# Designed miniproteins, single chains, continued (3), part 57

Each design is a single chain, and the fold is of that chain. pLDDT is the mean over its residues in the fold that is shown.

## One batch from the design tools (miniprotein)

Design m9961
Fold by ESMFold2-Fast:
Structure m9961 (fold): chain A 62 residues (1-62)
Amino acid sequence: MSDEELEREVAISLARMVLALVKRYPEADPQPFLRLAERIKERSPEAEEEAEEVIRAAEEAA
């Protein structure tokens, strides 16, 4: 398996974990989750869709 495939899978997993945290803790400050999602998008364009889902969920929770 290539390093690119591993990086993509890790980034997608991280984005999905952050999404789950945002949905589970709606009273939490969304700013750290938004910042983390933006970083995931910047470092791994392949995970952009999942990171954008985190941003949308965090904005909706706020």
Scores: mean pLDDT 76

Design m9962
Fold by ESMFold2-Fast:
Structure m9962 (fold): chain A 91 residues (1-91)
Amino acid sequence: MEEGEKYEKEGEKKKEEGKNDEVVDKFTERGKIYNEEGKPEKPIEMYNKGIEVNPDNPKWMFMMGVGYEMMGKTEKGREYINKGMKIIKEK
């Protein structure tokens, strides 16, 4: 199977063990692999899973924004970047 699938399986296992930060790291590693393969839509699926683990983390919004920009969906990318900025500014 593809190398990226290994990181997804490891992420699910870490979630079961309550290691949320490690789940975040595994989804980030998978996102990098898909970007290198020219499949920027796949990282967005991984980042959505990260939002389910920690919805208050603005990192996911910025990563989603970059992913959409890479797909040429600039307006949607800006929406996610703006959502991340709002989370940071609401201190």
Scores: mean pLDDT 65

Design m9963
Fold by ESMFold2-Fast:
Structure m9963 (fold): chain A 104 residues (1-104)
Amino acid sequence: SPVDEARTHLAKAGEYLKQAIEEAKKNGAPEEVIKLLEEAARHTSDALEHLAAGDVEGAIEHARKAREYALQAAKEAEKAGDKKTAELARKAAEHLEEAVRALE
């Protein structure tokens, strides 16, 4: 179902964001990068909670915000020379986009 597809993509986004946060901390990334990744993870979690409650519109809104934060984190990580964190954040953003696509 579209809901099951979205749930799978949101879960994958959450795992990539967790990996990105761990990588950023390991590499001594700027606090701004970590904060943006934590905001992306928060909105990803909120999207999953809204989806579980049957609130598709709320899930879409939070997934879109999560994607914006993940892309900002990727840009800032790249500027800081942290290519691995940027790659993981972009992978999270791809899954967040697929979650939104499944629900539309």
Scores: mean pLDDT 93

Design m9964
Fold by ESMFold2-Fast:
Structure m9964 (fold): chain A 68 residues (1-68)
Amino acid sequence: EKEKLKEEIKELLETASKEQLRAALQALGVPKEVAESLSKELLKKRLEALLETASLEQLKAALAELKK
């Protein structure tokens, strides 16, 4: 189930807005100040890195943010 959530998140990263990427990072535990300081490309890279260590609950929360 974690692998399916990671795949869905990766697919949405290419079409997500900068605000959705920031919200998803915050769901994964990144502070708002840090998320607001990053470019869209760096937001995507950090999100991908955090997917490998994220809990199932964090992945579900991040996916919810990327869908809206």
Scores: mean pLDDT 80

Design m9965
Fold by ESMFold2-Fast:
Structure m9965 (fold): chain A 100 residues (1-100)
Amino acid sequence: APAPEAALEFERVLFDPSASVEEKVAAGLAALRRLLAELERRHPDATDAIALLRQLVAEIEASTDPNRALALLLVGLALYLDVRRTGRVSPATRAAAEAL
């Protein structure tokens, strides 16, 4: 699925009251991987953001805590949106990533 469609699918699962945290993490991780690929393709100069997003994906994949994984996913999506809007990672998004 194209990256915008993946982001919309994750949003739908996030607001589905029947979806488990694990289902939200699985859908979000799939979406985040597609968003990372799109970011690398369209904003290859955003090297610090790409590196941070790759690290977040690896941490989510390694996480045994689904609530922490979900928090990392939300930070990853915020980072993607920052780069799409401004070409840079916001201080708030960076601080959130470092806190997790």
Scores: mean pLDDT 76

Design m9966
Fold by ESMFold2-Fast:
Structure m9966 (fold): chain A 73 residues (1-73)
Amino acid sequence: SVEERERAAAGVSAGTGVPLSVDPETGEVFVLGPDGKLYRATREDLEAMRRLAEERGERGAAAGAQTLLDLGA
């Protein structure tokens, strides 16, 4: 659901510092770039965020990234 994606994205953002947002109409996940523009988060982006969270010991962020990957398949 969109609500599950929003909670997962919030967890990833909190643990990795990467600003994620979810489109409430489509459920698509976006990353806010340094230019202030939204870019669609790719599977590779989400896998990189999961790895970063795991390296930092941020279990909630790692779980959030995995949830987004599972829902995006």
Scores: mean pLDDT 82

Design m9967
Fold by ESMFold2-Fast:
Structure m9967 (fold): chain A 85 residues (1-85)
Amino acid sequence: MVVEKKEVIEVDGKKFEVKITIREEDGVWFSTSEVDGQRVDTTSAGVTEEEAIEKALEAARELAKRLLEEEEVLKELEKKYQELL
């Protein structure tokens, strides 16, 4: 069974659109979460469909947080460069 879901998550005050695809194969849930064109895959064994979706959403939140942290580092570098000009 394959389930596709679109969700909106909020991380550090910013909203992200998330695409989640989950499937079950041999008692293992495989999920793909896509946030702002970036993808993260998760696997879960011995859980329910709802728990697999929750894991996919948590992976999406972690990805969104990493994207925000990368943006902050880039802003800090650009600000430091501007202060030297």
Scores: mean pLDDT 77

Design m9968
Fold by ESMFold2-Fast:
Structure m9968 (fold): chain A 107 residues (1-107)
Amino acid sequence: SEIEKLLEEFREKLEEILKKIYEAAKKDSSMDLKEVAKKLDEIRELAEKFEEAVENGDVEEAKKYLEKLVELIKELISKIKDEKEKKEIEKLLKELKEIAEKLLEKV
């Protein structure tokens, strides 16, 4: 029950981050939307692997996938020109990490 609630919070927070990154990219003519979309899909695949590892009680695999998805999100955030949008997405990423850490503590 508690793990299920945290997984739902993780999914919701991740989708909020990915939507905000994509909307920021759409406003910036210097960004390749096709490449951004591919990286967002890769992040979703890594998140699915993180969730599978959490469900299986595999803390080391979960940490590995979490580190990879966070790295890709940070790479995309680094390309955002608008400092206000960048700071907002960075705050959401911090919240995502806090949810993920709570999940790992319960495994």
Scores: mean pLDDT 88

Design m9969
Fold by ESMFold2-Fast:
Structure m9969 (fold): chain A 70 residues (1-70)
Amino acid sequence: SAGHVAAAEALGALARELEREGRASPEEVQNINNAGVALAAGDPALARRYLARLPEELRAEAEKIMDAHL
């Protein structure tokens, strides 16, 4: 859906920002990007599983972005 694509793009933007600022490890950036790919493919359950691998603060930021677009 358009909402899933928008959420995926926003998660990709978050991952790039966190990487640029040094606020996330490569593994954490990968999990956010994988969540975005899952959303774009229409699998929000898989996206949620990737986000569940993040520390609480990063998970909360990513989930807030999903909620804003879904």
Scores: mean pLDDT 86

Design m9970
Fold by ESMFold2-Fast:
Structure m9970 (fold): chain A 92 residues (1-92)
Amino acid sequence: MADEEQRKAMIALVEELTAQGLAQVDAAYAAGEITEAQKAEMVADLEKLKELLLSWIEKGVRISVVDGHLRVPEEDAERLKKEEEELLEKLK
């Protein structure tokens, strides 16, 4: 289980990654690379992903970023794969 300082750091990381994702979506829309409908869908998807990641942190999962990709401990990988499948079902 992460200590309180590590938990706060991981929550801040998730919030920062979400803010960066939202900024990238906004920039792509401003550049004419995506439609208004695509922007709305991407924003909704980012919000759902944020909720999932915060849920994992609350459960004591340690989340890290390596080479721009989210990593979790191997011991949690099978359980988190199921939650990822549930998230993908919600995104449809």
Scores: mean pLDDT 71

Design m9971
Fold by ESMFold2-Fast:
Structure m9971 (fold): chain A 65 residues (1-65)
Amino acid sequence: GVTAEQQAKAARAVATIRALAPDAPDELLERLRELILSGDPRATDVGVALALGRFDLAREYLAAA
C-alpha cells in the first residue's frame, strides 16, 4: 500500500514543480505522482526535468522501459 511518507514526498514534489515551472502540464505532474507512489526509479529524473521546465525530456524519461 501507499505510505504516508510516499504521499508526503509526492505532494512536496508536485508543489515544488508548480512553484518552479507553473506551466507544467497536469498530466506530467500526475505521472510523476504515480512514479513516486510506486517507488519507480524514473521519478527522480522526471521530477528534475519538470522542475527545470524541460517537459519534452520528462516525456522521454516516461517513455523509457
Scores: mean pLDDT 83

Design m9972
Fold by ESMFold2-Fast:
Formats: structure tokens, sequence, C-alpha cells
Structure m9972 (fold): chain A 84 residues (1-84)
């Protein structure tokens, strides 16, 4: 149903925002003096904020925010590679 699809999109956006915040905190902790880790952390925090705003704005904004969730997943992979 549309209600189930909307609920799943909202849950996905909330999960992505939380993942972005968690990774940003990890990057700041592991590299407080690293400009590269700092910039990546700042970008993840900004995407988390955008996803929370999209959730607050409702289903249409959440669908638009799913692109930001995909960008969060990409940046998390980049962070994992950089930390390896």
Amino acid sequence: SMEEAQAQALASARTAAGAADAMARLLYKKGPDSPELGKLGDRLRALGDRLRAAVDAGPVAVEQGLRAAEEVARLIREAEELLA
C-alpha cells in the first residue's frame, strides 16, 4: 500500500540520518587534526540534517530526500575505505 511505502521511506530516511551522525562522530574522534576526515564528517552531518528536515516536511520531501540517503551510503563507504 502507499501507506506502507511511505512508512518505509520515512524509516529509511531516519536510519540514514542516524548512520550519517554516527559516522561523522567516528570521523571526528579518529582524526580530530585531519582536514579530510573533518570535511567528510561535516558533509555527513549536513546530509543528516537534510534528511531530518525532509522527514519533518512529509512524504514528498522524504522521496526527494532518498537521494540524500544514497549519498550518505556512498560517503559512509568512502569513510570506511579512508579508515582502513
Scores: mean pLDDT 83

Design m9973
Fold by ESMFold2-Fast:
Structure m9973 (fold): chain A 91 residues (1-91)
Amino acid sequence: MAAALRAEALAHARRFEATGSEEDLARAVAAAVRALAAGLLESGVPLEEAAERVRRAAEIAAEEAEAAGLPLAAEAARRAGEEEVARLRAL
């Protein structure tokens, strides 16, 4: 399902370009984090390594969003990262 999640992330990103709505960017970021987790699993990356990679990517995305003055996108990155890390560790 990584390809479908990447398509969803791209659709939300394109919507953000059209609307300027940070809510659309937040949806794009959350979908991108989920796409990363799914892609790592589909690629056979060990669960603990996949969880750590998702955690780091979400932290970087959140820090970049905060630096850009985008608090909703930062919150979406952290929340999606926490949810995906918890899900991977529960497998």
Scores: mean pLDDT 84

Design m9974
Fold by ESMFold2-Fast:
Structure m9974 (fold): chain A 65 residues (1-65)
Amino acid sequence: MPEHMVVSATQKPGETVQQSGQRGVRALEFLVNDMGWEVDVTVIGDESSKEMGDLIEQGAKKLRE
């Protein structure tokens, strides 16, 4: 059964949504490549949460190459 990640789209002061999303992608790379997890991402919150979730999902798809 795949491991589930829940993403909170909270920006750090001085950080963009894209930067926060890219940090999430790097964490996902570690889980998939180092831990061997099959990870599914659920985005919570409003539209800003969706934007971060989309970035992380795109990163996850690239890891399947």
Scores: mean pLDDT 63

Design m9975
Fold by ESMFold2-Fast:
Structure m9975 (fold): chain A 73 residues (1-73)
Amino acid sequence: VSEEEFEAEVAYGIALIALGIAKTDLRNAGKQEEADRLVEKYLPQIEEAAKAGDTEKALEIARQVLKDADSIL
């Protein structure tokens, strides 16, 4: 595994964790539909960034997910 490949995998993991946290927080706040929409919006973007090996994009998506969830809460 190259350093670049490892960094991309870590960023992908961070983005998935961020999405999971955001989803859980929204569900706990009774915003199930908003949680589902957040997953539908960001999961494909995270998967595309992962396939491209785009570490910066994956981390940007992670930040955007948390920001969007915070704006809904």
Scores: mean pLDDT 82

Design m9976
Fold by ESMFold2-Fast:
Structure m9976 (fold): chain A 66 residues (1-66)
Amino acid sequence: VEEVRAQYDAFVEQAATWSPEALRGFAEGAEKGAEYYESDPSNREKGQALREAADRLRTLADEKAA
């Protein structure tokens, strides 16, 4: 489970080179994925990791747009 979170963190670092628009698009996709997983308690940890990745992508997009 920590491994999944680490993989998303690595993905976010790779995505740091993308445009703010691309980062926001991926963040929206990750949020939808998190909502899907959060509807099932057995996937709660995956949903949480995906939501954290979405938050990081949105933060990077905002920083790049500033």
Scores: mean pLDDT 73

Design m9977
Fold by ESMFold2-Fast:
Structure m9977 (fold): chain A 85 residues (1-85)
Amino acid sequence: MTEADRKAFALSLLVDELERQGKYTPEITEELKKMTLDEIVKKLQDILGKSFEEAREERLKRWAELSNRPDVYEKMLEIEKEREK
């Protein structure tokens, strides 16, 4: 995953969490786009109380549960582990 891909994913997680908390506005998206990956990840961690990797794994698990495909979640985790080595 490129840095741009990681930033886009982190932004999507942060926006979703802000929307869930009723704190999201369209103007926040423009401010978040100006932040670095590290700043977005830190803000996400502060809001969720968990790491970016943990939040990402929970998102992938939720997608697998919605499709009744837990095997897909496990396969995606293995692919990510290989890519991070």
Scores: mean pLDDT 70

Design m9978
Fold by ESMFold2-Fast:
Structure m9978 (fold): chain A 61 residues (1-61)
Amino acid sequence: SDQLLQQLQQSLRDGYQAEKQGNYSQASDHFSKASDLARQLGDDNSADNLSERSKQLKQKS
């Protein structure tokens, strides 16, 4: 749905911004949210990649 796509795009923007600021815990949370939204949209490959990124960022926090 258009709403899920907009939420995905926002979560990605927030995640990248947090990562650039060194806020790895917040970035992890945003990419985790983005992963869930991508999965709901049927994009399992993007969901898996975003989930992995979230886990890697969590380890840096």
Scores: mean pLDDT 89

Design m9979
Fold by ESMFold2-Fast:
Structure m9979 (fold): chain A 98 residues (1-98)
Amino acid sequence: SVRELLRKAAEAVRAGNYDEALKLVSQAIDEAARDPSVTEEQRRLLSAAYHLLETAKRLGDPEVARLVAQALEAMANGDVERAKELIDQAEKKILEKR
């Protein structure tokens, strides 16, 4: 399920296993694309989380990684508003470093 993949992805991020986390988020995106119960907003958040995770890996940024892990957990729990807030915070952190 999408939720199980997102929980595993959050655990992988916390463990510093970014390649496994990216694989799991990619699988969640593919499953969400085939699930009509997943909203367009949730699909956009998954895509944003994937790109933020790639950036966190590239920059070695533990704060961005932590925010993404929390956003993935929030999405797994169905808390879309919390996930949105955490994604926004992660994006702002990246902008502050550039």
Scores: mean pLDDT 85

Design m9980
Fold by ESMFold2-Fast:
Structure m9980 (fold): chain A 110 residues (1-110)
Amino acid sequence: SSIAEKTKQKINQAVQELQEITKKAREEIERARFRGQAGSLRGNSDEAQAEMDRQIERAEEEIKKAEDELNKVISDAKSADEKAALDMQNQINNQNKLSNTLRQLQLSRS
């Protein structure tokens, strides 16, 4: 149905955005983490850790916002069509992978 097609497009867009945000966040955090580790070894860890924390927080907020948008589209799709529901299963699997990435980002801060 046309609803399923539009829903699929919205899901695909939200997943794309979330994946891009996650990739950028991971790269920035890894850079900040490297700086933090080097700073800690030299006793200059406070600034590097604060910057890493700030970047992680921003990344988490952006990812959460994108996840909320995706969840709404998925919820609507579940009610719309069997075809949308099948596509939604794939998106849920992708979302779970991204949620695991968020957990890894939190662990890197700990």
Scores: mean pLDDT 68

Design m9981
Fold by ESMFold2-Fast:
Formats: structure tokens, sequence, C-alpha cells
Structure m9981 (fold): chain A 83 residues (1-83)
């Protein structure tokens, strides 16, 4: 799997975790733990790129009315707690 494929997959995982956390706050801790394991497996550089891509995509989706502002805030919180 290429670095770009890892970044894209991880970015999608961050957005989905954020959406789930909006519906159920108890999802946040398992999501952060999963992302910490991904950092150990893929490295911090891959994670930082994935986080940047996820936040950019989430901001775009909020502007288009396809994602709540709360989900964007949860994505930021999950990323910060995983680092």
Amino acid sequence: MSKEEKVERLAKTIIEAAKLTVEDESVKEPAVEFLKQAIEKYGEEVFREAARLAIEEAERLVKEGKLSKEALEKAREIVEEAL
C-alpha cells in the first residue's frame, strides 16, 4: 500500500470517527486509541498528512451543508488527542 493510499484511508477513518462521535460520545476514546495505533504502525508524518486532508475535506463538506460544524469540531478533537 502506497503512502498516498494510507493517507487517504486514514483521512476517511478520521471523518467517519468524528461523525460517529457526534451521535455517541463514547466512540471518541476508542477512535483516539485506534488512531494512536495507526501512528505507531504508519508513522506520525502519514498521520499528520491524513489529519490535514481530513480537516480540509470536513471544512469543505460543512460549507456545502453535507456535514455538521459539530462533526468538524469532533474531527479536530480526535486528531489533537491522538497526537
Scores: mean pLDDT 85

Design m9982
Fold by ESMFold2-Fast:
Structure m9982 (fold): chain A 80 residues (1-80)
Amino acid sequence: MLSEEAAKTVAETARELGLDALAEAALTKDREAILEEFRKVPAEEQRRLIEALRKAAEKIKDEVSKKKILKLIEEMEKLL
């Protein structure tokens, strides 16, 4: 399960890229729901999301939330 800060960061990043369904999944904090929506995204947009999430994670002060996002990125990269 994502933390509140991790979920908000993923949702905000996804919305900025126009990935509204993935942003809604992120707000549930359910990693499987996020990965299911990620699988529906075209490969080019999947790569853009991963890069944007890496940059967003660097700005997070909470180490637990940062690690949760980095773990999610690792799982997303396995689906490419």
Scores: mean pLDDT 85

Design m9983
Fold by ESMFold2-Fast:
Structure m9983 (fold): chain A 75 residues (1-75)
Amino acid sequence: EADVLDALSLIFYTLAKKAVEKGDIDGAEETAKRLEEIAAQHPDSATVWRNLAEVYELLGDEEKAAEYRAKAEQA
């Protein structure tokens, strides 16, 4: 399960990064929302929180990025 969640969160990060590179901010935000739902259901998955923080860094949401980075450190 952990390995699957790690791979899934990395896929979501990659999708968000590609969306931002294309200027598709709405697509990147939708990807972030989906990953937030996964993280909420698996709060002990440090890798999911870490990748979610990186997605919000890509979006320029430094407050959410810092919040999710802290959750990764506590998981």
Scores: mean pLDDT 82

Design m9984
Fold by ESMFold2-Fast:
Order: structure tokens, then C-alpha cells, then sequence
Structure m9984 (fold): chain A 103 residues (1-103)
């Protein structure tokens, strides 16, 4: 868990730097959503004890990070919109998982 939380903190720091450097409103929205996903992933990792759940959460966090990175590196609005849609889906999955774990 400590190693997984440390990885999330590193990804979060990198995305925060990208957000501070960004001037494109759509790219900023992608980065904001990715940061929301990482914060939610951290909350799940703080509660979850099942190794399969921990692996799934880390995979979702990494997917959000990768989508945000591609959106920043791309001048294609379609790629940026796809990243937003992907992150909304990841966020919903993490929220559902967190709700189940808190029940």
C-alpha cells in the first residue's frame, strides 16, 4: 500500500505541474479530471484490503494518467474529448467501488 500511495503521489505531482503550465481550457479540464481520479483512487487504496481491488484501482489510476498525458501531448480535440469521456467512466467506477467498500 505505501508503495502504491507513493506512486499515486508522484503521478499527482506530475499532473499538477502540467495543469500549472497549461493554457488550453480543454487540456486543463482533462488534467482536473485526472487529478480527481487520482484523489478518489487514493481514498479507495486507504480502505481496500483485497489485493485484486488494489491492483484494479492502480490500473484505473494509471489509465487516467496515460489519457491525460496523451491529451496534453496531442493537438487533436478528439483525443482530448476521448480522454474526458474515459476519465468520467473511470471516476464513476472508482466511486461505485468506494461506495461498496464503505457499505
Amino acid sequence: REALLAELERLKAELEELLAASTDPLVKRVLELALEVLDLAREVLSIATDPEVLERVLRLARRAYEAARLAVESDDVAVQVAAIVSMIGIKLELEQLLKKLKA
Scores: mean pLDDT 82

Design m9985
Fold by ESMFold2-Fast:
Structure m9985 (fold): chain A 84 residues (1-84)
Amino acid sequence: SVHSFTGNLYTSDGTVIPVTGTVNGTDIGSQGTITLSEYNPVVGKELNVRIIKTIGNKLYGVVVRSDGNPYHAGLTVFEATITS
């Protein structure tokens, strides 16, 4: 039920950050977490994500903030490949 992935986070300023993560499924709306390769003072190191599209073994998702801070809502996306 839990899948691991590796991929990249694309930030609103054009920065590309390598990430690893897990998701609780591959369907649209599945939830997961990503871990950034290093701590980022704006977004932290671990972020909640939601899957918005799946194509084969590729996942596309968005960062979901639980703290209500909207400055990353819909502005930060990730593309990843399922590894297990």
Scores: mean pLDDT 74

Design m9986
Fold by ESMFold2-Fast:
Structure m9986 (fold): chain A 81 residues (1-81)
Amino acid sequence: LDELIEEAEKWAKENNDPSLLRLVERAKAGDQQALDDVLTRLGLYYVEKGEIEKAKEILEYFKSMGLTDAAKILEKRIEDK
């Protein structure tokens, strides 16, 4: 999990995305909605980049935590690839 948050922070900084960086900060502070949003965005980024196995790791995390909406969003994008 910490590795996924660090990757999202790096991605946000490299793409000058202040909204994503703010979500990362909130996720680190224990905001579950921010964590779900950050991981969803990171998973979609992995799908776009062709890193399907990393996207599947995030999907498995969502399923294990019962995050049904986030899981559905990511799963649809993986299926479209």
Scores: mean pLDDT 78

Design m9987
Fold by ESMFold2-Fast:
Structure m9987 (fold): chain A 57 residues (1-57)
Amino acid sequence: MTLEAIADELVQRFPENPVASRAAILQALKETDGNVQEALVRLKLMTPEEALAYVRA
């Protein structure tokens, strides 16, 4: 799956987030080499503990 596809999925999961647009999510994924857990923490959408639980679900 491409980083763009992951960004699209995250936009659908967090449609009302005011701190992360699709472009911001994609940029965070590029900066974290596709690490969704770290990208979620960087965007302040989840705590490190919440992001770990999310990617393990």
Scores: mean pLDDT 72

Design m9988
Fold by ESMFold2-Fast:
Order: structure tokens, then C-alpha cells, then sequence
Structure m9988 (fold): chain A 67 residues (1-67)
């Protein structure tokens, strides 16, 4: 469950990178559905993971966005 949610989020980010909005929406829906089945403790762990992944993605974007 938790591991599945993490993988879904990673795939969601990759779909966004590929400008595949249809897949991104579908993956995000699955992510939210999976997240809703998690305990509060598991959701806290997922939030940490998501934050770390977003931080890494934001860092990459910042390096690319020279403006």
C-alpha cells in the first residue's frame, strides 16, 4: 500500500515530465485512492517521501530555470 503509493507518485511526476497529462491525471487519481486507504501514520511517511521527491524535482527545475 504505502510502497504502491510511492511508486504511483513517482510515475505521476514522470508523466508530467513527459507532458502526458492524461496519464498524469490517471496516476494522481490512483495515488489519492491509495493514500486514502493508508493509516494516519502511513500517510505521514508518504508525506515525507512526497516532500523529498518534490524537493529533488524542484532542485532540477531551479537549475534549468536560469531566469
Amino acid sequence: KLEEAKELFDKYLQALDNNDLESAVALFDKFLETESTLSPEEREELTRYVTERLRAAAQQLKQQAQA
Scores: mean pLDDT 77

Design m9989
Fold by ESMFold2-Fast:
Structure m9989 (fold): chain A 97 residues (1-97)
Amino acid sequence: SMEELKKEAERLFEEAVRLAGEGILTGDEEKIKEAVRKLGESVDLNVKAGGDLEMLQRLERTAQQISDAAKSKGLEEAAELAEELAKKIRERLEEVE
């Protein structure tokens, strides 16, 4: 159901934020990549659930913040993945507004 998709998206978002924070703090690029993957899954579930604009905007800002933080730590691959996700979300937001 749409409600189940939204709850799973929220769970994945929460996990992604936690993993990204840990990865940035420890310089663990693989943790940040895992966080971006979970964040991307949260985006896909939110889109399937009808695309909550406020949540998509939050997901876009979070992906951009992860990219900027990873870049500041020299974790280029993780930064690129997060930036690509932020761009994908931004393009989706432009289609709705």
Scores: mean pLDDT 87

Design m9990
Fold by ESMFold2-Fast:
Structure m9990 (fold): chain A 84 residues (1-84)
Amino acid sequence: SLKEKGNKYRDLGRKAFEEGDYEAAIKYYTQAIEYFTKSLGENDQEVADEYANLSEAYRKMGDTERAREYLKKSLEATTAAMKQ
């Protein structure tokens, strides 16, 4: 299922992040967002959580601008999820 693919890429992203491979973590978290968005919609807490993970990975790479952009997306998705 699409949700199972999202879970797989989320787990791969987490492993890459823990190993300090932030470029791989960004790639995998981005794929997880695509599958979760297709499965659950843009306003789901799973999507918000993966945007937060992307923000942290960009922050670890020193990309403060992209970290801020993805944190904003995470907060917007969380707020939208709470209204449903």
Scores: mean pLDDT 87

Design m9991
Fold by ESMFold2-Fast:
Structure m9991 (fold): chain A 81 residues (1-81)
Amino acid sequence: MEEELRRVAEELVRALEAGAPREEIAELQRRLAELSNELGKVPVITREDGRAVGIEILDLEEAEEWARANEEPLLKANPPV
């Protein structure tokens, strides 16, 4: 089941890089969301220079910590200092 989540996440990344139609991307996003909700796990995309270089499957708590460590302050709902 985690293998399926990783596979769908990889397909989504490839579709985004290839500029696939919005309908195809939406379908992949829907499948990803369903699997994430069912398993309580979140795929995170590792990027280098804006390019996707890998995918990790994290628990919700780990995903929150990853987002905190890797997300720019400007991307958060917090006001800039």
Scores: mean pLDDT 65

Design m9992
Fold by ESMFold2-Fast:
Structure m9992 (fold): chain A 53 residues (1-53)
Amino acid sequence: MTYTGYSRITKQDVEDWIAQGVKKIIARTGLTDEARDYLKTNKPEGFTLEVLV
């Protein structure tokens, strides 16, 4: 599953998407520092992140 968002991605967003089995995120506004730190420690196998801004 791939997510594409318009708002800045938060830690809570990342936690929710990982729980739903999302493997790819496309971010239009980027991530908060807390979201980046969470992904660094909790990144699932095969998970990818693309930032469009």
Scores: mean pLDDT 71

Design m9993
Fold by ESMFold2-Fast:
Order: structure tokens, then sequence, then C-alpha cells
Structure m9993 (fold): chain A 70 residues (1-70)
């Protein structure tokens, strides 16, 4: 189900957050991952479609990628 896929994505991002914290990644990147998780948890509570949730995820992923490139 779409809800199960979104829950799986949130769990994967929580694991990524833990890994980034253990590796002492820049705080700005850690903060963006936390914001992404919170936004997706809110989307799940609001019964947003998987498409809408993935659009939110992509917005944060692009910001993280831009910060990691320099």
Amino acid sequence: SEKEELEKLINQLQQLLQAFQQRNMPQEIIDLVQQMIQALQQALKDNKSLKEALEIAEKYAKKIEELMEK
C-alpha cells in the first residue's frame, strides 16, 4: 500500500540520519534530513498521496545534494 511504502521510506531516512550523526556530517545536512523526516511524517498523518510525499522528499533531497557537492 502507499502508506506502507511511505512508512518504509521514513524508516530508511531515520537509519540514514543515524548514520550521518555517527559520521559527524555537517549540522546543516543533519537538520535537512530531520526536516525531511518530519515533513514526510506530517504527509503520512494528513493522508497525502505517495506522489505528494515523494515531491516533498525530492525537494529536500535536492537541497542536501547541493550542500554535499561543495
Scores: mean pLDDT 86

Design m9994
Fold by ESMFold2-Fast:
Structure m9994 (fold): chain A 96 residues (1-96)
Amino acid sequence: SVAEELRKLSEHLRGLARKMYEEGKISEEVKKKLEESSKKFDEASKYEEEGNKEKAVELVQEGGKLSSEAFEEAGFHELSEQVQQTTKYLAEKIKE
C-alpha cells in the first residue's frame, strides 16, 4: 500500500541520515533536515490510512522538498533527484 511505501521511505531516510552522518558525509544540519523529512513521511502515512488524501499529499510534498534540499546542500545531486521522483510518484498514487 502507499502508506507502507511512505513508512519504508521514512525508515530508509532516517537510517541513511544516521549512517551518512556517522561516516562524515553530511553535516548535523543536513541530518536534521533528513530526520524532519522522515517525520513528514510518517505523518503522511497516517493521514493516508485515515483517508485524508489532501493532507497526505501536502506532507509528502513537504517531506520531499526537505530531503531533496538536504541532499542537494550535501552535494548528493542524484539522491536529490531520486527523492523528488519518488515523492512525485507517491503523491500521484495518493490522489488515485
Scores: mean pLDDT 88

Design m9995
Fold by ESMFold2-Fast:
Structure m9995 (fold): chain A 106 residues (1-106)
Amino acid sequence: MSASERRLVEALREIARGAGASEEQIRELVEAAAEVIQRRRKEEGPLPDSYSMLDAITLVLRELVERAEELGISQEVLDLLQDILENGFDVVNPVSGNVVHYQMEK
């Protein structure tokens, strides 16, 4: 896994933790996210350098929901992913420490 892919996985872990996920649910989500990232890299190549962290997070979250059954994601983790997409999530800027809240429209 590249350094950028590791940062993306860590960002997803922190988003899930912020949403109240258990450590077990976070592990399941992170494993599924790693599989999505690896599959996408094989099919389409690495994420473009022009991709923001928000673009990458949103892409992976949508892919996880869309492919939940194929990826073996539990109903509890699927409900968590849907809640994150519907109610928004926080992204921490690693340099400034500022928290930015993003919310998806219905």
Scores: mean pLDDT 73

